# Ledger of designs, part 54: designed miniproteins, single chains, continued (2)

Each design is a single chain, and the fold is of that chain. pLDDT is the mean over its residues in the fold that is shown.

## One batch from the design tools (miniprotein)

Design m5869
Fold by ESMFold2-Fast:
Structure m5869 (fold): chain A 85 residues (1-85)
Amino acid sequence: SEVEKEIEKLLEKIREAIDKKDLNGLLKYLQELFELLKKVNDNELIEKVIEKLKELIEYAKELKDEDSVELLENFIKQLERWKEE
């Protein structure tokens, strides 16, 4: 779907920001991802995104990037709280 392609593109940009240690870029792409997920309101897609973000947390841990780990963990908590509505 168009939405799944846009999500995949944003997740790719998020990974790129982690690789570059670009915290401003990471925050920007996470905000864009959250706005997209709120508009779509699809719990199955949100769950898939959470799984991909968990993979990115493990990747950031391998890079010893504690700031990216914290931002990603906080973002997952935000998504899980929103999904409970």
Scores: mean pLDDT 86

Design m5870
Fold by ESMFold2-Fast:
Structure m5870 (fold): chain A 63 residues (1-63)
Amino acid sequence: MVEKVVEIVKKNEKLSERQKEGLIEALKSDNPTIRASALHELLTVVTNEEDKKILEEALKEEL
């Protein structure tokens, strides 16, 4: 799951390289609150419905 989310970050043209690096680091954090915050941020910039579904599934796993 994390690998799919990281690929969504890397391919997003609306995110700067600095934003991509920060989001990838947050997604790999051992703190579930930080990971959930990164997923919520991605949901604000992702327009593809398939990618949104992947992000929502990742958020459920952070329960």
Scores: mean pLDDT 79

Design m5871
Fold by ESMFold2-Fast:
Structure m5871 (fold): chain A 72 residues (1-72)
Amino acid sequence: TLSEAERAEVEHQIEVTETLLRLIREGRLSREEVDVIIRSMEEMIAYLKERDPESARRLQGLLEEIRRLREE
């Protein structure tokens, strides 16, 4: 179980990831930058999967969208 402070930090990281998704849609990030984001998200999802499954699912949805855009 996450503390209130840890949960607030996770919510902030989700908002940052949503902003990064918008930048990717606008073509503002390189493929190398997107690959770094994907790896960081995979690590965070693995960490949260048992500790905060709801946030892990939200990040997984964002990750799938980012991967889809990278392949287009």
Scores: mean pLDDT 83

Design m5872
Fold by ESMFold2-Fast:
Structure m5872 (fold): chain A 95 residues (1-95)
Amino acid sequence: DELGKAYEVTKKIYEEGKKEAERVAAQHPALRPLADEFIKKLEELYKKAQTAYENAVKDPEKREEYSKQAVDIAKEAIKTYKEFRAAVDAGLAAL
């Protein structure tokens, strides 16, 4: 249960966060480097989440371990998104 939910949270943050970052960069070209760094970090987190999910399917005995990894990745994705929002607000204030 928790494994699948954590994976879906990370996936949603990646998909929606990437769209938001591209929108921000299109409206404020000065923030393009910030948006690109954020997208890159989300991509890395999404790949880690996918790997944890695939490993749990291949090795059900380690499902609890991979579930914990997926939850930690989801927490990092949420933190990454919050940091991006704060950095956008700060960047706009500096313009």
Scores: mean pLDDT 87

Design m5873
Fold by ESMFold2-Fast:
Structure m5873 (fold): chain A 68 residues (1-68)
Amino acid sequence: APLTEEQKQALIKAAKYAHDKAETFDEMTAAINAVSQAALDAVRQGKTPEEIYEAAKKAADEAIENVK
C-alpha cells in the first residue's frame, strides 16, 4: 500500500533532520540511506508516523556517528 500523508510527513521531517545534522557529503549520504531503511522497516512493522520519525531520526544519528 502507498504511504499515508502522515507517514510521508514523518519521512520528510526525518530527511530534513538528517540534512540539517550532516556536516559532510558522506555523512549526508549515510544519514539519508539510514533514514530510508529505518522508515521502510517501521512502515512494514505497522508503526505510527511518530514512531517512523523517531526510528528514522535515530538511524540518521547513528549513521552520522559511524562516519565520524
Scores: mean pLDDT 81

Design m5874
Fold by ESMFold2-Fast:
Structure m5874 (fold): chain A 92 residues (1-92)
Amino acid sequence: KIEELKEKIEKLLKEFYEVQKKLAASPEPDEKLREKAIELLAEAAYLELKILKLTDPERYEQLLEEIRNADNPNPNSARIAELIRELVEKDE
């Protein structure tokens, strides 16, 4: 249901921003917080794609192509894109 997905996205984004604040304030690298931020962002993006599939299937297909064709040398962005693809394919 779209309303339930929107509520989950809002909750995930709230957690993501709190984790980002902790990462920015941290004097040393925290791989657990970084991985948590990546997972939260990927899950939120995946749920947004599920809403898009229900509301605008053409835009959903366009965004999937953009994600599949994204060649990003940044490891965090690449990992987020990979997780989104895995979640989408697992649901199909």
Scores: mean pLDDT 75

Design m5875
Fold by ESMFold2-Fast:
Structure m5875 (fold): chain A 85 residues (1-85)
Amino acid sequence: EIEEVKKAVDELLERYKKEKGLPDETIARIRAMVDELIKRRPIKLEEVPQVIEITLDVLRAFEEIRAAIDKIDALHKAGILPPAP
């Protein structure tokens, strides 16, 4: 059922929001992307674990990118990392 798939996705997004404090903006973007996927292609319940895995990979990638950006910004502001030309 579509509702069960959406609930599983929402639970994963909420888990990562709590675990690492991902920005609401990032969560909203990922949710919109997954909603588009569900609307364009019917997803079977047996496919939910694979969709969840893809969602986790996307969430993990965004979290890593965010952490890297934050570290670079902090180093640049502290004068440790020189500005790019």
Scores: mean pLDDT 67

Design m5876
Fold by ESMFold2-Fast:
Structure m5876 (fold): chain A 67 residues (1-67)
Amino acid sequence: SPSTRQLILLEAEIGVYEMAIYISKKLGDKKKLEEYLKKIGKLVKQASQLDPSKTNELQKYLDSLRK
């Protein structure tokens, strides 16, 4: 379905920013870390709107990235 395809693309984009967050944490770049966390937060919100059943899973994922 169109929603399934859009969700897969959003999850792929989240994966790219997850890598950027990992690198920013290793480099101690707090400004870039904050920017990437904000970007992932917006993508998680969009994915939750497309599939509300994933809201709790996506929120736990986002919280794990902030630690």
Scores: mean pLDDT 84

Design m5877
Fold by ESMFold2-Fast:
Structure m5877 (fold): chain A 84 residues (1-84)
Amino acid sequence: NREEVNDEEVLNEALALIYLGIGRFLESQGRYEDAAEAYRKALDLLPEDHPLRAEVLQNMADVYEKLGRTDEAERLRAEAERLA
């Protein structure tokens, strides 16, 4: 029998989606450092194998590339591809 999803898990996923949205908005404004922080917070709220992690990592990699942090961007893209 399936255990009920607790409120904390639901709230953490909802907050991760909010941070993903904030990150995408900040990225659209050219605020790449702020976007990276929002994406980092989204990752912190998601379990290691969560489907959203690949999308967050991909967006974070794009932001890191815009910041000139190419080695970090490549590592994040490789991680995202591994999860997809």
Scores: mean pLDDT 80

Design m5878
Fold by ESMFold2-Fast:
Structure m5878 (fold): chain A 84 residues (1-84)
Amino acid sequence: MEEEALETLRKAGNERGIKLLEAIVNKDYDLLKEIFEEEGVKTANLQKRIDLIRKLLSVLSDEQILALLEKSFTPEQIEAFKKA
């Protein structure tokens, strides 16, 4: 399940990198839910994945969140987010 959540984030990042970065940095869980639904995450598992991400983000500093994003996204996607 954790590996599936990371795979879903990677797929969402490829198609919606800027939106996903905005959702994570702003802790916009409604936008994260929308992105996961559009990437085909089944409704039954959707809330559980959002709850897991919410718990992770609640214990991570902004710097730790950015470090995780740098591992999941290209430098070009992060630069596009900063410019927007």
Scores: mean pLDDT 63

Design m5879
Fold by ESMFold2-Fast:
Structure m5879 (fold): chain A 75 residues (1-75)
Amino acid sequence: MTLEEIKEAVRKLSEEISRLMREAYQAEPERFDEIRKRADKLLEEASKYLPKETVEAIRKAVDKMLESIRKEKEA
């Protein structure tokens, strides 16, 4: 797999994750577990073709974003 192929895959994955984060921002807190599971499934599929380090970085970013959205909704 070339660096350009990895960049394209990361771009597509990031777009799907961004869509889920927007959904989380509009969702009730009870839906966060479901959204998290959907994100985990996307990351698991991505792990078949993306480097482990890239997948873990995106996983951490998703966790941080979901926590931020949850805190903002509780404020």
Scores: mean pLDDT 77

Design m5880
Fold by ESMFold2-Fast:
Structure m5880 (fold): chain A 78 residues (1-78)
Amino acid sequence: MEKLEKTKKIILEVLKEKGYATFEELTERVAKELGISKKEAKKLTLEAIAELIAKGIAELVMVEDESGNLIIAVKLKK
């Protein structure tokens, strides 16, 4: 529970700094900040994003990657 709350704060800070971020970017930042494995960070990041979307704080968007493929990213809801 405490890790999930910290994960939400980390995600919000990344989204404030960058405007949007991919799930992979958010997972890497969470893993680094909490000193946990990528697998644990992935689970926490998914749960945190789901809660932020449910609360109307964040939303999913599609952006183009460097290869021109559409990828799913997370951004703050304005």
Scores: mean pLDDT 81

Design m5881
Fold by ESMFold2-Fast:
Structure m5881 (fold): chain A 69 residues (1-69)
Amino acid sequence: MTKFSRTVTDLSGREVTLEADTELQLNQSLVDWLRAQARVEGTEVTPDGSSSRLRFTLGGKTVLVDGSR
């Protein structure tokens, strides 16, 4: 299994589903999206040191993205 997908909900209640052939590509897409969201909310964005798990904070709300295998 090489294809991965993730759904993240931001502070506005907006859901974003991303898909990629690899976990690394999916995480990169999610990081980019969350960074854009964090800018709007003026929040912190802290990517996990793991290629399979990402954690971000937007407007005081925690958003967790985890890779799957």
Scores: mean pLDDT 58

Design m5882
Fold by ESMFold2-Fast:
Structure m5882 (fold): chain A 70 residues (1-70)
Amino acid sequence: SKNLDESAWISKKVAEVLQEAAALEAATGDREAALELRRQKMKEIEEELNKKLGKDVKMSLPLAPGPREA
């Protein structure tokens, strides 16, 4: 079986976080709560990635899903 790349795991986790934050904002109308959830979950992804790599590594996670061209 082919193992999933670190990148694939990160992409999946980031997508889950963005989906949860968007759902929270849509349900509550609370933008600050959604931003706080996103911030906390992104930090958890970074910490979990460092744990999986067996070392303390700082990683930059994408803040936006992608640039939009006009």
Scores: mean pLDDT 68

Design m5883
Fold by ESMFold2-Fast:
Parts: sequence; C-alpha cells; structure tokens
Structure m5883 (fold): chain A 85 residues (1-85)
Amino acid sequence: MEDEKLREEALKLSKEYEETSKKYIEILEDPEAAEEYIKRVREEGERLENSPEEPSLKEHLEAMKKAAEEAEKKVKEAEEKKKKE
C-alpha cells in the first residue's frame, strides 16, 4: 500500500511538472528546448525503471516536488515578462 501511494504521488507530480513545463516551453517558443525536455523526461523514466530502490524513490519524489515548484515559478515569471513587454 505504501509503495502504491508513493508511486501515485510521483505520477501526480510528474503530470503537474509536465503541464507546467509545456506552458513554459510554449511561452519561450523554443522548439530546441522542447526536444531537449522530451528527451530528458524519457531518460528519467528509464532510470526509475532500472533503479526501483525505496530510498531512491522517496528521494526522487521530494526532488520532483521541488522541481514542480521551480517550474511553476519560471512560468509565472515568463508570463509576467511577456505581459510587461
């Protein structure tokens, strides 16, 4: 049950991170950044499949939370800059 909850939280955060990152890439209008981002997400997925250690999973979950918050800040900053420009 606990592992199921951790994976559900990781999937939820991953989706939030993807949505926020899509907005950021659209605002930047940088297709190269989009390609690099997609590649990075694939590589991270493969790493998680190959290293299913419980401590690593918990650490990764916390890292994803931090990344999601940072991505949200970047989207806000980019949107505000575009509005002021």
Scores: mean pLDDT 61

Design m5884
Fold by ESMFold2-Fast:
Structure m5884 (fold): chain A 61 residues (1-61)
Amino acid sequence: SMEQEKKIKEIRKKYLEEARKVFDEIDASPLTPEQRDAALATKLRELAKKYQEEIEKVKNE
């Protein structure tokens, strides 16, 4: 439905905004480049899972 499409679009926008914040937060952290890359990968994976679950909930409405 149009309502579901709107909700999914908003969820995707939130994902991108939070992903940008994750990049900024990790870049500000006193980590080695290797630790920074690992932390970024972990955080982005967790974030993607969270938002994918939210999208699936909307699709099941």
Scores: mean pLDDT 83

Design m5885
Fold by ESMFold2-Fast:
Structure m5885 (fold): chain A 112 residues (1-112)
Amino acid sequence: SLLEELKELVEELEKAVLELIKAALKGDVEAARKALEKVKEITEKLKEVIEKLDSPYAPELLKLLEELLKELEELVKAVEQNASVETITGLVLRVIGLLIDIRRVVEKILEE
């Protein structure tokens, strides 16, 4: 089922993003980069599933995934540049906000 695949991939995305947040808070550049690559792979699979669903919420979800990827790339760059705790914390909070928005849109699709 496409809806089961969507649910599983969103759960995998959340786990990978939390892994990246954990690495970023520890200043672990290598772990952050590996987590970002995993997020990219999951996001590509999610885009394929979302496009097949033909849901009215698909454009909103695709936009949120693109925004999430951009913020995660900025977070990894901040870790690589040894940015301040305030900068890293601000980026982490934005990422958490995007995950909450993604989950809300996914729940709307699953309730259809």
Scores: mean pLDDT 90

Design m5886
Fold by ESMFold2-Fast:
Structure m5886 (fold): chain A 83 residues (1-83)
Amino acid sequence: VDEKEVLRALADMYDYLGKLLEKQGRFDDAATMYEKAAELYLEAGDYEGVARAFENMWRAYEKASDQEKADRARQLAEEVRAK
């Protein structure tokens, strides 16, 4: 197991926790888990994972009615997906 594999596995765990927290209506906590996942995916060089995590963070903040944080997360997702 190399360092990038460990980072990606940790990111996947945070993404999973975020989804569980969303199902519980804990949208701010879910967004925090997705932010941690994005950081770990970035360290692993998994830009698709980073974009997906920011998209999940955007959705979570929209559900939390935090429009400012939702808009920021959307911008981050779009920047990562841009060529």
Scores: mean pLDDT 86

Design m5887
Fold by ESMFold2-Fast:
Structure m5887 (fold): chain A 86 residues (1-86)
Amino acid sequence: AVSEEVLARVRELLARAREALARGDLETAAAHLEEAAQLLLREGTEEQRRALLEALGAAQRSGGSVEERLRAALDALEALVAALES
C-alpha cells in the first residue's frame, strides 16, 4: 500500500494542481499532476499502478484541449487517492 506520508504529499500536490487549473496556469498544474502520478507509480502496488495508468489513459482520451485533459487527469488521480484512503 502507498504510505500515509506519500498519500498526504499526493493530496497536497493535487490541491495545488486544482488551484493552478482554476487560474489557467496549465504548466504549473501539469508539473504538480506529474509529480503526484510519479509518487503513486513509485510507491504503489502493481494493482495500484495499473489502476493509475488506466485512469490516466482514460483522462487523455476524454478531453479535447490540454486544459480538459489536465482536469480529467486531476479528477482521476483524486478519485484513486480517495479509494486508497477509504
Scores: mean pLDDT 80

Design m5888
Fold by ESMFold2-Fast:
Structure m5888 (fold): chain A 98 residues (1-98)
Amino acid sequence: EEELRRIQEELEKLAEKAKELGFTDISNIAEGGVELVRDALEGKLTPVEVATKSVALAIQASAAEYFAETPEQRELARKVRDLILRAGDAAVEYLEKK
């Protein structure tokens, strides 16, 4: 699905930006989101596994936002969280397609 590929590209860009800024936790969470989308597109995950993993990553991103020391770090964590939740929803739809 085109939507999943677009979300994957956005997560890859956020992971790289976070890495450049030294926000290792946010970068790792975004990379986890990229892997989630890749594995879903390759049919390696069930819808339940996608839902479970996306929620876990979103919780990690919310923690990173809460402990963020700068507005930029907080905004990146928030964007990664929102994209991961969107990725989970889109991946579940993709796997359940008729």
Scores: mean pLDDT 85

Design m5889
Fold by ESMFold2-Fast:
Structure m5889 (fold): chain A 84 residues (1-84)
Amino acid sequence: YKQLSKEQQVSMITAGDIIRIAGTHPINSPALSATENRISDLTIQLAKALYNGDSEKAKKLEEELKKEEEVASALARAEEAALA
């Protein structure tokens, strides 16, 4: 039941972030973009599973989402720390 972003806003936010990152570090943008894309997809699937009452699938998606978020967070923090 987390906030669901509109596909247009999600696409614009993602594209904007990638463009910004690519402007400073183009090498890192593809890897970060791929991870964020995976997280976005998993988040939408999790929300759908929760809405459908598929608690079993929701639990599996939640666990996978946590792993992907940890990877994305590590990548983003490492990139930001290197730039700071």
Scores: mean pLDDT 61

Design m5890
Fold by ESMFold2-Fast:
Structure m5890 (fold): chain A 80 residues (1-80)
Amino acid sequence: MKVKVILKNGEVIEIEVDEEMSFKELIEKILEVVDLSEEEKEALKKLGEAFKDVKAKTLIESNEGVLDLKELIDRGKALE
């Protein structure tokens, strides 16, 4: 399946997601294709670690196939 990721500048990218892919693995794929500050990368890594046992498919379906990168970063920062 594919997920649409809304970048901080409003651009949308599509990432291919396997059914067995963890949310942590999805975060790692996002980090490979987007330019982020070190602080933002740390926030996303924290979010991925906190939800490492959650399937990416579950979160994608719950969000109708769209993820907002800024919201993901903000959620990661909130985990402190």
Scores: mean pLDDT 81

Design m5891
Fold by ESMFold2-Fast:
Structure m5891 (fold): chain A 88 residues (1-88)
Amino acid sequence: KVLFLAVDNPAKGNEAARLIEKHSGIKTIPVTGSVDEAEKYARLRGYKVVAKGGKRETATMAGISRKTLSEIEKQTGAKILGGVLAEK
């Protein structure tokens, strides 16, 4: 399982993905752009999309609290636009 994280900024998005991976145990790959762009990126890399959604759904997909996700945004300065949960 892999989480593709839709973020506004590549550098800050990398920091956010690392922290989500640490808290969730799910491999997290940042994608700069919308949730739809993250979905396209996952599919182009041969992944099957299992779930997608905005910030709230991303916390659920990662198995972390919405508070933890918000604290990661504050700590990194990244804006989390959403996520795509995928598998091969």
Scores: mean pLDDT 89

Design m5892
Fold by ESMFold2-Fast:
Structure m5892 (fold): chain A 62 residues (1-62)
Amino acid sequence: MVSDRTRARALYLRLREGLSYEEVAEKLGISRATARRIINRLFEHPERAAEFGRLIAAVAAE
């Protein structure tokens, strides 16, 4: 199971650093399919963008 921390890091690397799904997967030690699923779920549920924004900000502060 993927933790909220891993999801926040995947979103940070994709949205802020502009990394590909493969690069995100490599940095986090997860599969490319998992990275793609995490990121694409944000586009399926845009109403949750504010919640994910807070998680991304917390990861950026690390």
Scores: mean pLDDT 71

Design m5893
Fold by ESMFold2-Fast:
Structure m5893 (fold): chain A 82 residues (1-82)
Amino acid sequence: MEEERKRREVRERLREELLEFARRVAEEARRRGVSVLEVLEELAKEAGVEMTEVLREVARLIEAGDLEGAAELLLRAHEAAG
């Protein structure tokens, strides 16, 4: 009971953090006048992470203004990697 509640709270907090991440990526792309995909590719290289199909879909959702959809996709990718 307690563990399931904590897992749900952690998931909601992570979703909020991922939504904020998506907003920051969108703002950076707009500020620099580059594509969201370019910003994500640079961040992935700096973090030592490979650009996956999921990250490319995240970039497309952010470019479309679907920040909540991008955050949900990132959350699902994080859960699949654990």
Scores: mean pLDDT 78

Design m5894
Fold by ESMFold2-Fast:
Parts: C-alpha cells; structure tokens; sequence
Structure m5894 (fold): chain A 119 residues (1-119)
C-alpha cells in the first residue's frame, strides 16, 4: 500500500538523518585533531552506510511504488549532499573541503547508479 511506502521512506529518512548527525560529529572531532585521513574515511563510511540503508529499504518497497520511492530517495540524497557540502564549507579548510566534496559527489553518483540499476 502507499501507507507502507510512506512508512518505509520515513524510517529510511530518520536513519539517514542519524548517520548524517554521527558522521558530522566524528568529522568535527577529526578536523579538531587535524587528521585529514580520518576525516575522509569517516565521510566515505557514512556515505557507504547511507547506500546500504537505501538498498535495504528499496528491497522492502512493493514493485508498484518503486518509482515513487526512487524519486523520494533522489530528493533525500540531493539534500544530504547540500548539507554535507555546507558543513564542509563551515568547518573544514579549503583542501579538506574539496576532498570531502569529492567523496560526497562520488557517493551520491554511486547511489543514483544503484537506484537506476534496480528493477
């Protein structure tokens, strides 16, 4: 039912928000410690966790609602990308910001590809 789609998406959105919050918290600590390698690792791991959550949620969506789910996820991921880049602009130096932006852009592209390749 559409109510099932709404429930699956809301659960996904909350879990993505939790990962984003924890990723930002860990990134701030790594920036404070001047550990650029750890910053990039944390961001990459956060994006991978988001990808896995999206894949798991997609498997639960009824076939008739898969396109609606994809559209909602694409909007969610675009918002996540903007929020991550704004965070990097505020807290990271120019070099670290550029590397964070690259990882986020690649992660978003991987998620978009995953959604397009799913039946």
Amino acid sequence: SKEELDAIFEELRKKVDEIFYETMRKVRKAIYEKNDEEVLKIVKEGMEQVRKLIEEAADRVPEEYKEDFKERVLQLIDILKEDMKLFAEKYADESTKQKINEIVDKGVEEIKKLLEERK
Scores: mean pLDDT 87

Design m5895
Fold by ESMFold2-Fast:
Structure m5895 (fold): chain A 93 residues (1-93)
Amino acid sequence: SPLIEQARAHIRALLEHALEEQSPEEIEEMGKRLVEALREAGVSEEDVKKVEELLKKIVEAVREGNWEEARKYAEELAELLVEIAKKYLEKEE
């Protein structure tokens, strides 16, 4: 779906920008807002917990200066967010 591909590209670009331009504290605040938005959207608690775990790993890697691990976890987060979006966009009766 063109919409899903556009969402994937947008999520990836936002995460790459956050890693390059934002402090660990700013990334943590952005992550908190993302988690709140997912809960408001009705995303399952299990999926929200997976997002929270990846966000914590990203923040920790950035604080340690481990940019390779930070990018790895950011890519995993982007893929998880796309899978969550697919579940809700393709929910047809």
Scores: mean pLDDT 76

Design m5896
Fold by ESMFold2-Fast:
Structure m5896 (fold): chain A 92 residues (1-92)
Amino acid sequence: SSLEEEIRIAERDLEDAEREFADFLARHPDADPAVVARIRALLARARRHLERARQLYEQGAPRSEIMHEIILAEVDVALARMMLWVEKKELD
């Protein structure tokens, strides 16, 4: 895939995770505030990594540097989703 396509896919994955998290918070006001804070921090960090990936892409940085930022973002999204899934199971 092109680097632009990889960035767009990661951005969509983050947007989907953020939507899932917002929907969860609306339905579960009793969610553990420590878990909520950690999910929020992971999604915020993923966003910063994707902003960095896009900045590097615009600057013509090497593919390896751009991909590194995309991978870090995807790891944070995956961790946030895993934590959300666990919390949903505890409440449902």
Scores: mean pLDDT 90

Design m5897
Fold by ESMFold2-Fast:
Structure m5897 (fold): chain A 96 residues (1-96)
Amino acid sequence: SPKEEFRKLVDEVIEQAKKAGLPEEVIKGVRAMADLALEYATDEEIEELIQRIKEAMKKPDVAERVTDVRLALLEAAMKYLPGEEVVKRIDEEIKK
């Protein structure tokens, strides 16, 4: 399913971010925003996100890849929730 493919892609992004030594807050932020997409996004919107993530993953620099993925996920989350609520949910995940 689109949501299962999306989950696997997000897991790959997180694994690459961990191996590259990116901050834990970045990793937790990616997970929190991905969980919002899985909760609120339609299958069509998930397919669009999968395509954006696949394009980001073609870039040679891991930090740039993760930054582009985070931007795509943030833009998607802001379709469902105000920016302040997105930030709050990310902050709650980081504090775990």
Scores: mean pLDDT 82

Design m5898
Fold by ESMFold2-Fast:
Structure m5898 (fold): chain A 92 residues (1-92)
Amino acid sequence: SEREKLLKEVEEQEEEYLANTPEELKEAAREYIEHVRRAIRGENPLENLLKAAQIILEAQKKRNPNAPEEEVKRAEALIEPIAQEAAEWLLK
């Protein structure tokens, strides 16, 4: 199954991703990965992908409080379209 392959890839990448994640962001990274796993399993894919994206965006804002507001707003505007496309792909 394509979903089984994606879940295995997420599990394999999780350990490396967390090892390369700053200590202060590891909690947010774990929450992100959990929501992505739920989406891949077909559990409210759009909702879980939106939550995952928001967790990472909020963590990055805390790490870079002086990031330009315009760049942050552009990133936020891309979240819903990308999550919708990914959710539709996962439901096929």
Scores: mean pLDDT 73

Design m5899
Fold by ESMFold2-Fast:
Order: structure tokens, then sequence, then C-alpha cells
Structure m5899 (fold): chain A 97 residues (1-97)
């Protein structure tokens, strides 16, 4: 069984925080609650702030690159996270059009 490194745990927590905020903006409250609760469990504070879509897009693209690099080393480990980030990026790009 693969054990997550401290860096991988921190990147997963960043993923949870960003996706939680994204789902909250999309009014997907059940998904938002799940991801924000996971981020809080890793020590992240959740603040109610207006979403900067360009900043969020850039952060998601950075996370996508990181998860793809890790998935290449451990095939299948981050397939679901990659899929969810790609969907969020597509929706954010549409909001910026």
Amino acid sequence: MYTLSEEERKKLAEFYLILGKFYLDENKFSQALLYLTAARAEGFSVKIEKIDYEKMLKKLEELLKWFREQDAKHPGLFTEEIRLIEKAIEKLKKKLE
C-alpha cells in the first residue's frame, strides 16, 4: 500500500480547499461541505471571500501539473483528482469568456 508523503498530503489539502470553494460558488453544497471539511481536517482555515476566477484557474493548473507528475510515478493514484481538476478548469475558463 502506498503511503502519502507530507508534501502529497499538503497538495491534497490544497486540492480540497480549492475544489470546496469552487463547488460552493457553483451552489453544490454537499460537495463543497465534503471538500472544505477535508481541508479543515488538514489545518486549513476556510474564509468566505469573493472568488478570483483567474487566480483560482492558475492554482488549479499548477495543481493539475503536480498531480499528473505524481500519477506518472504511481499510476492510478491520483486519477480521480486529475479528472476533477480538469472539469473545474473547463468551467472556470467558460466563466472567464
Scores: mean pLDDT 79

Design m5900
Fold by ESMFold2-Fast:
Structure m5900 (fold): chain A 64 residues (1-64)
Amino acid sequence: MKIRVSNIKNPEKVEKLLVRYYVTGKVSNVERLSENEYVFEAPDKETAEEIAKELEELGAEVEV
């Protein structure tokens, strides 16, 4: 499932979060579109919603 993150206000925190999920196999195919936008994949909807919630708590906009 593809997830788009935009309007990133804390890039370092977002990158750290994505790395943690990447090493646990919950995030793959991470593509940086700009300094404030990333696209990545999660294996299922439940994982996508979990990651989306964490990113939104960091002040980012998330589209699943």
Scores: mean pLDDT 82

Design m5901
Fold by ESMFold2-Fast:
Structure m5901 (fold): chain A 81 residues (1-81)
Amino acid sequence: APTAAPAEEERIARLVAQLEAAGELEAAEAARAAPSFREALLAAARILLRRLGLPEEYFEVARLHVEGADPATLLAKLDEI
């Protein structure tokens, strides 16, 4: 499995601590289990979107943004929602 670099592990730990402080324990657990900060952020975002009652399609836009998609691709995905 890909191992997070020490700097990435520190970033994940800070994200988890912030989520726990906000009472978002499920999002914190998902972030802690992720192999990278990028995947931790996406896992937390998915759980937060469900908690807020937002459509899961917003998660796809967030994922594309994190993966470096062009603005035109992001706008096309937003138009699908």
Scores: mean pLDDT 73

Design m5902
Fold by ESMFold2-Fast:
Structure m5902 (fold): chain A 83 residues (1-83)
Amino acid sequence: KVVEAGVKAAEGYRLGPEKATEMGRIASQAAGGKATGDEARSVAEAMYNGMQGSGVEDAARMTAQGAYAAGKGVPSAPPGVGL
């Protein structure tokens, strides 16, 4: 599930940017290399929940940077496209 992959990416952040990048790649791969609006939101919510104790805003930014460094685009805000 994309949500499970997102949780792993969030956990990776706790180990540092390198691990966050690796887990972000796993999340993208689990989603089949794509993330729809709903899937992107689920991943973002899982990442936010994983970082709850540290400070949501900073954790979200670092997680996004890690995922981006993996060569995968992470939108600054979930597109929210559900259709």
Scores: mean pLDDT 47

Design m5903
Fold by ESMFold2-Fast:
Structure m5903 (fold): chain A 72 residues (1-72)
Amino acid sequence: MTKEDLIARILELLKEQGADPAELEEARPELEAAPAEDLRNAIGAHILKEVGADPSWSAAERKAFADAILAE
């Protein structure tokens, strides 16, 4: 995924969680300033929560799994 794709996905997640248009507009420049790795980690954490990842996994294992899904 490109950085723009990551930003778009985070904004969609915030909107689904009830963020209003003003909050989304305020978040956009922060997301654009953030490194792509931070954005990818945030989306990865959400994916791991939604799929019910094994709670015994280390942070490195969770990151590797999330990165593999985001590479598709």
Scores: mean pLDDT 70

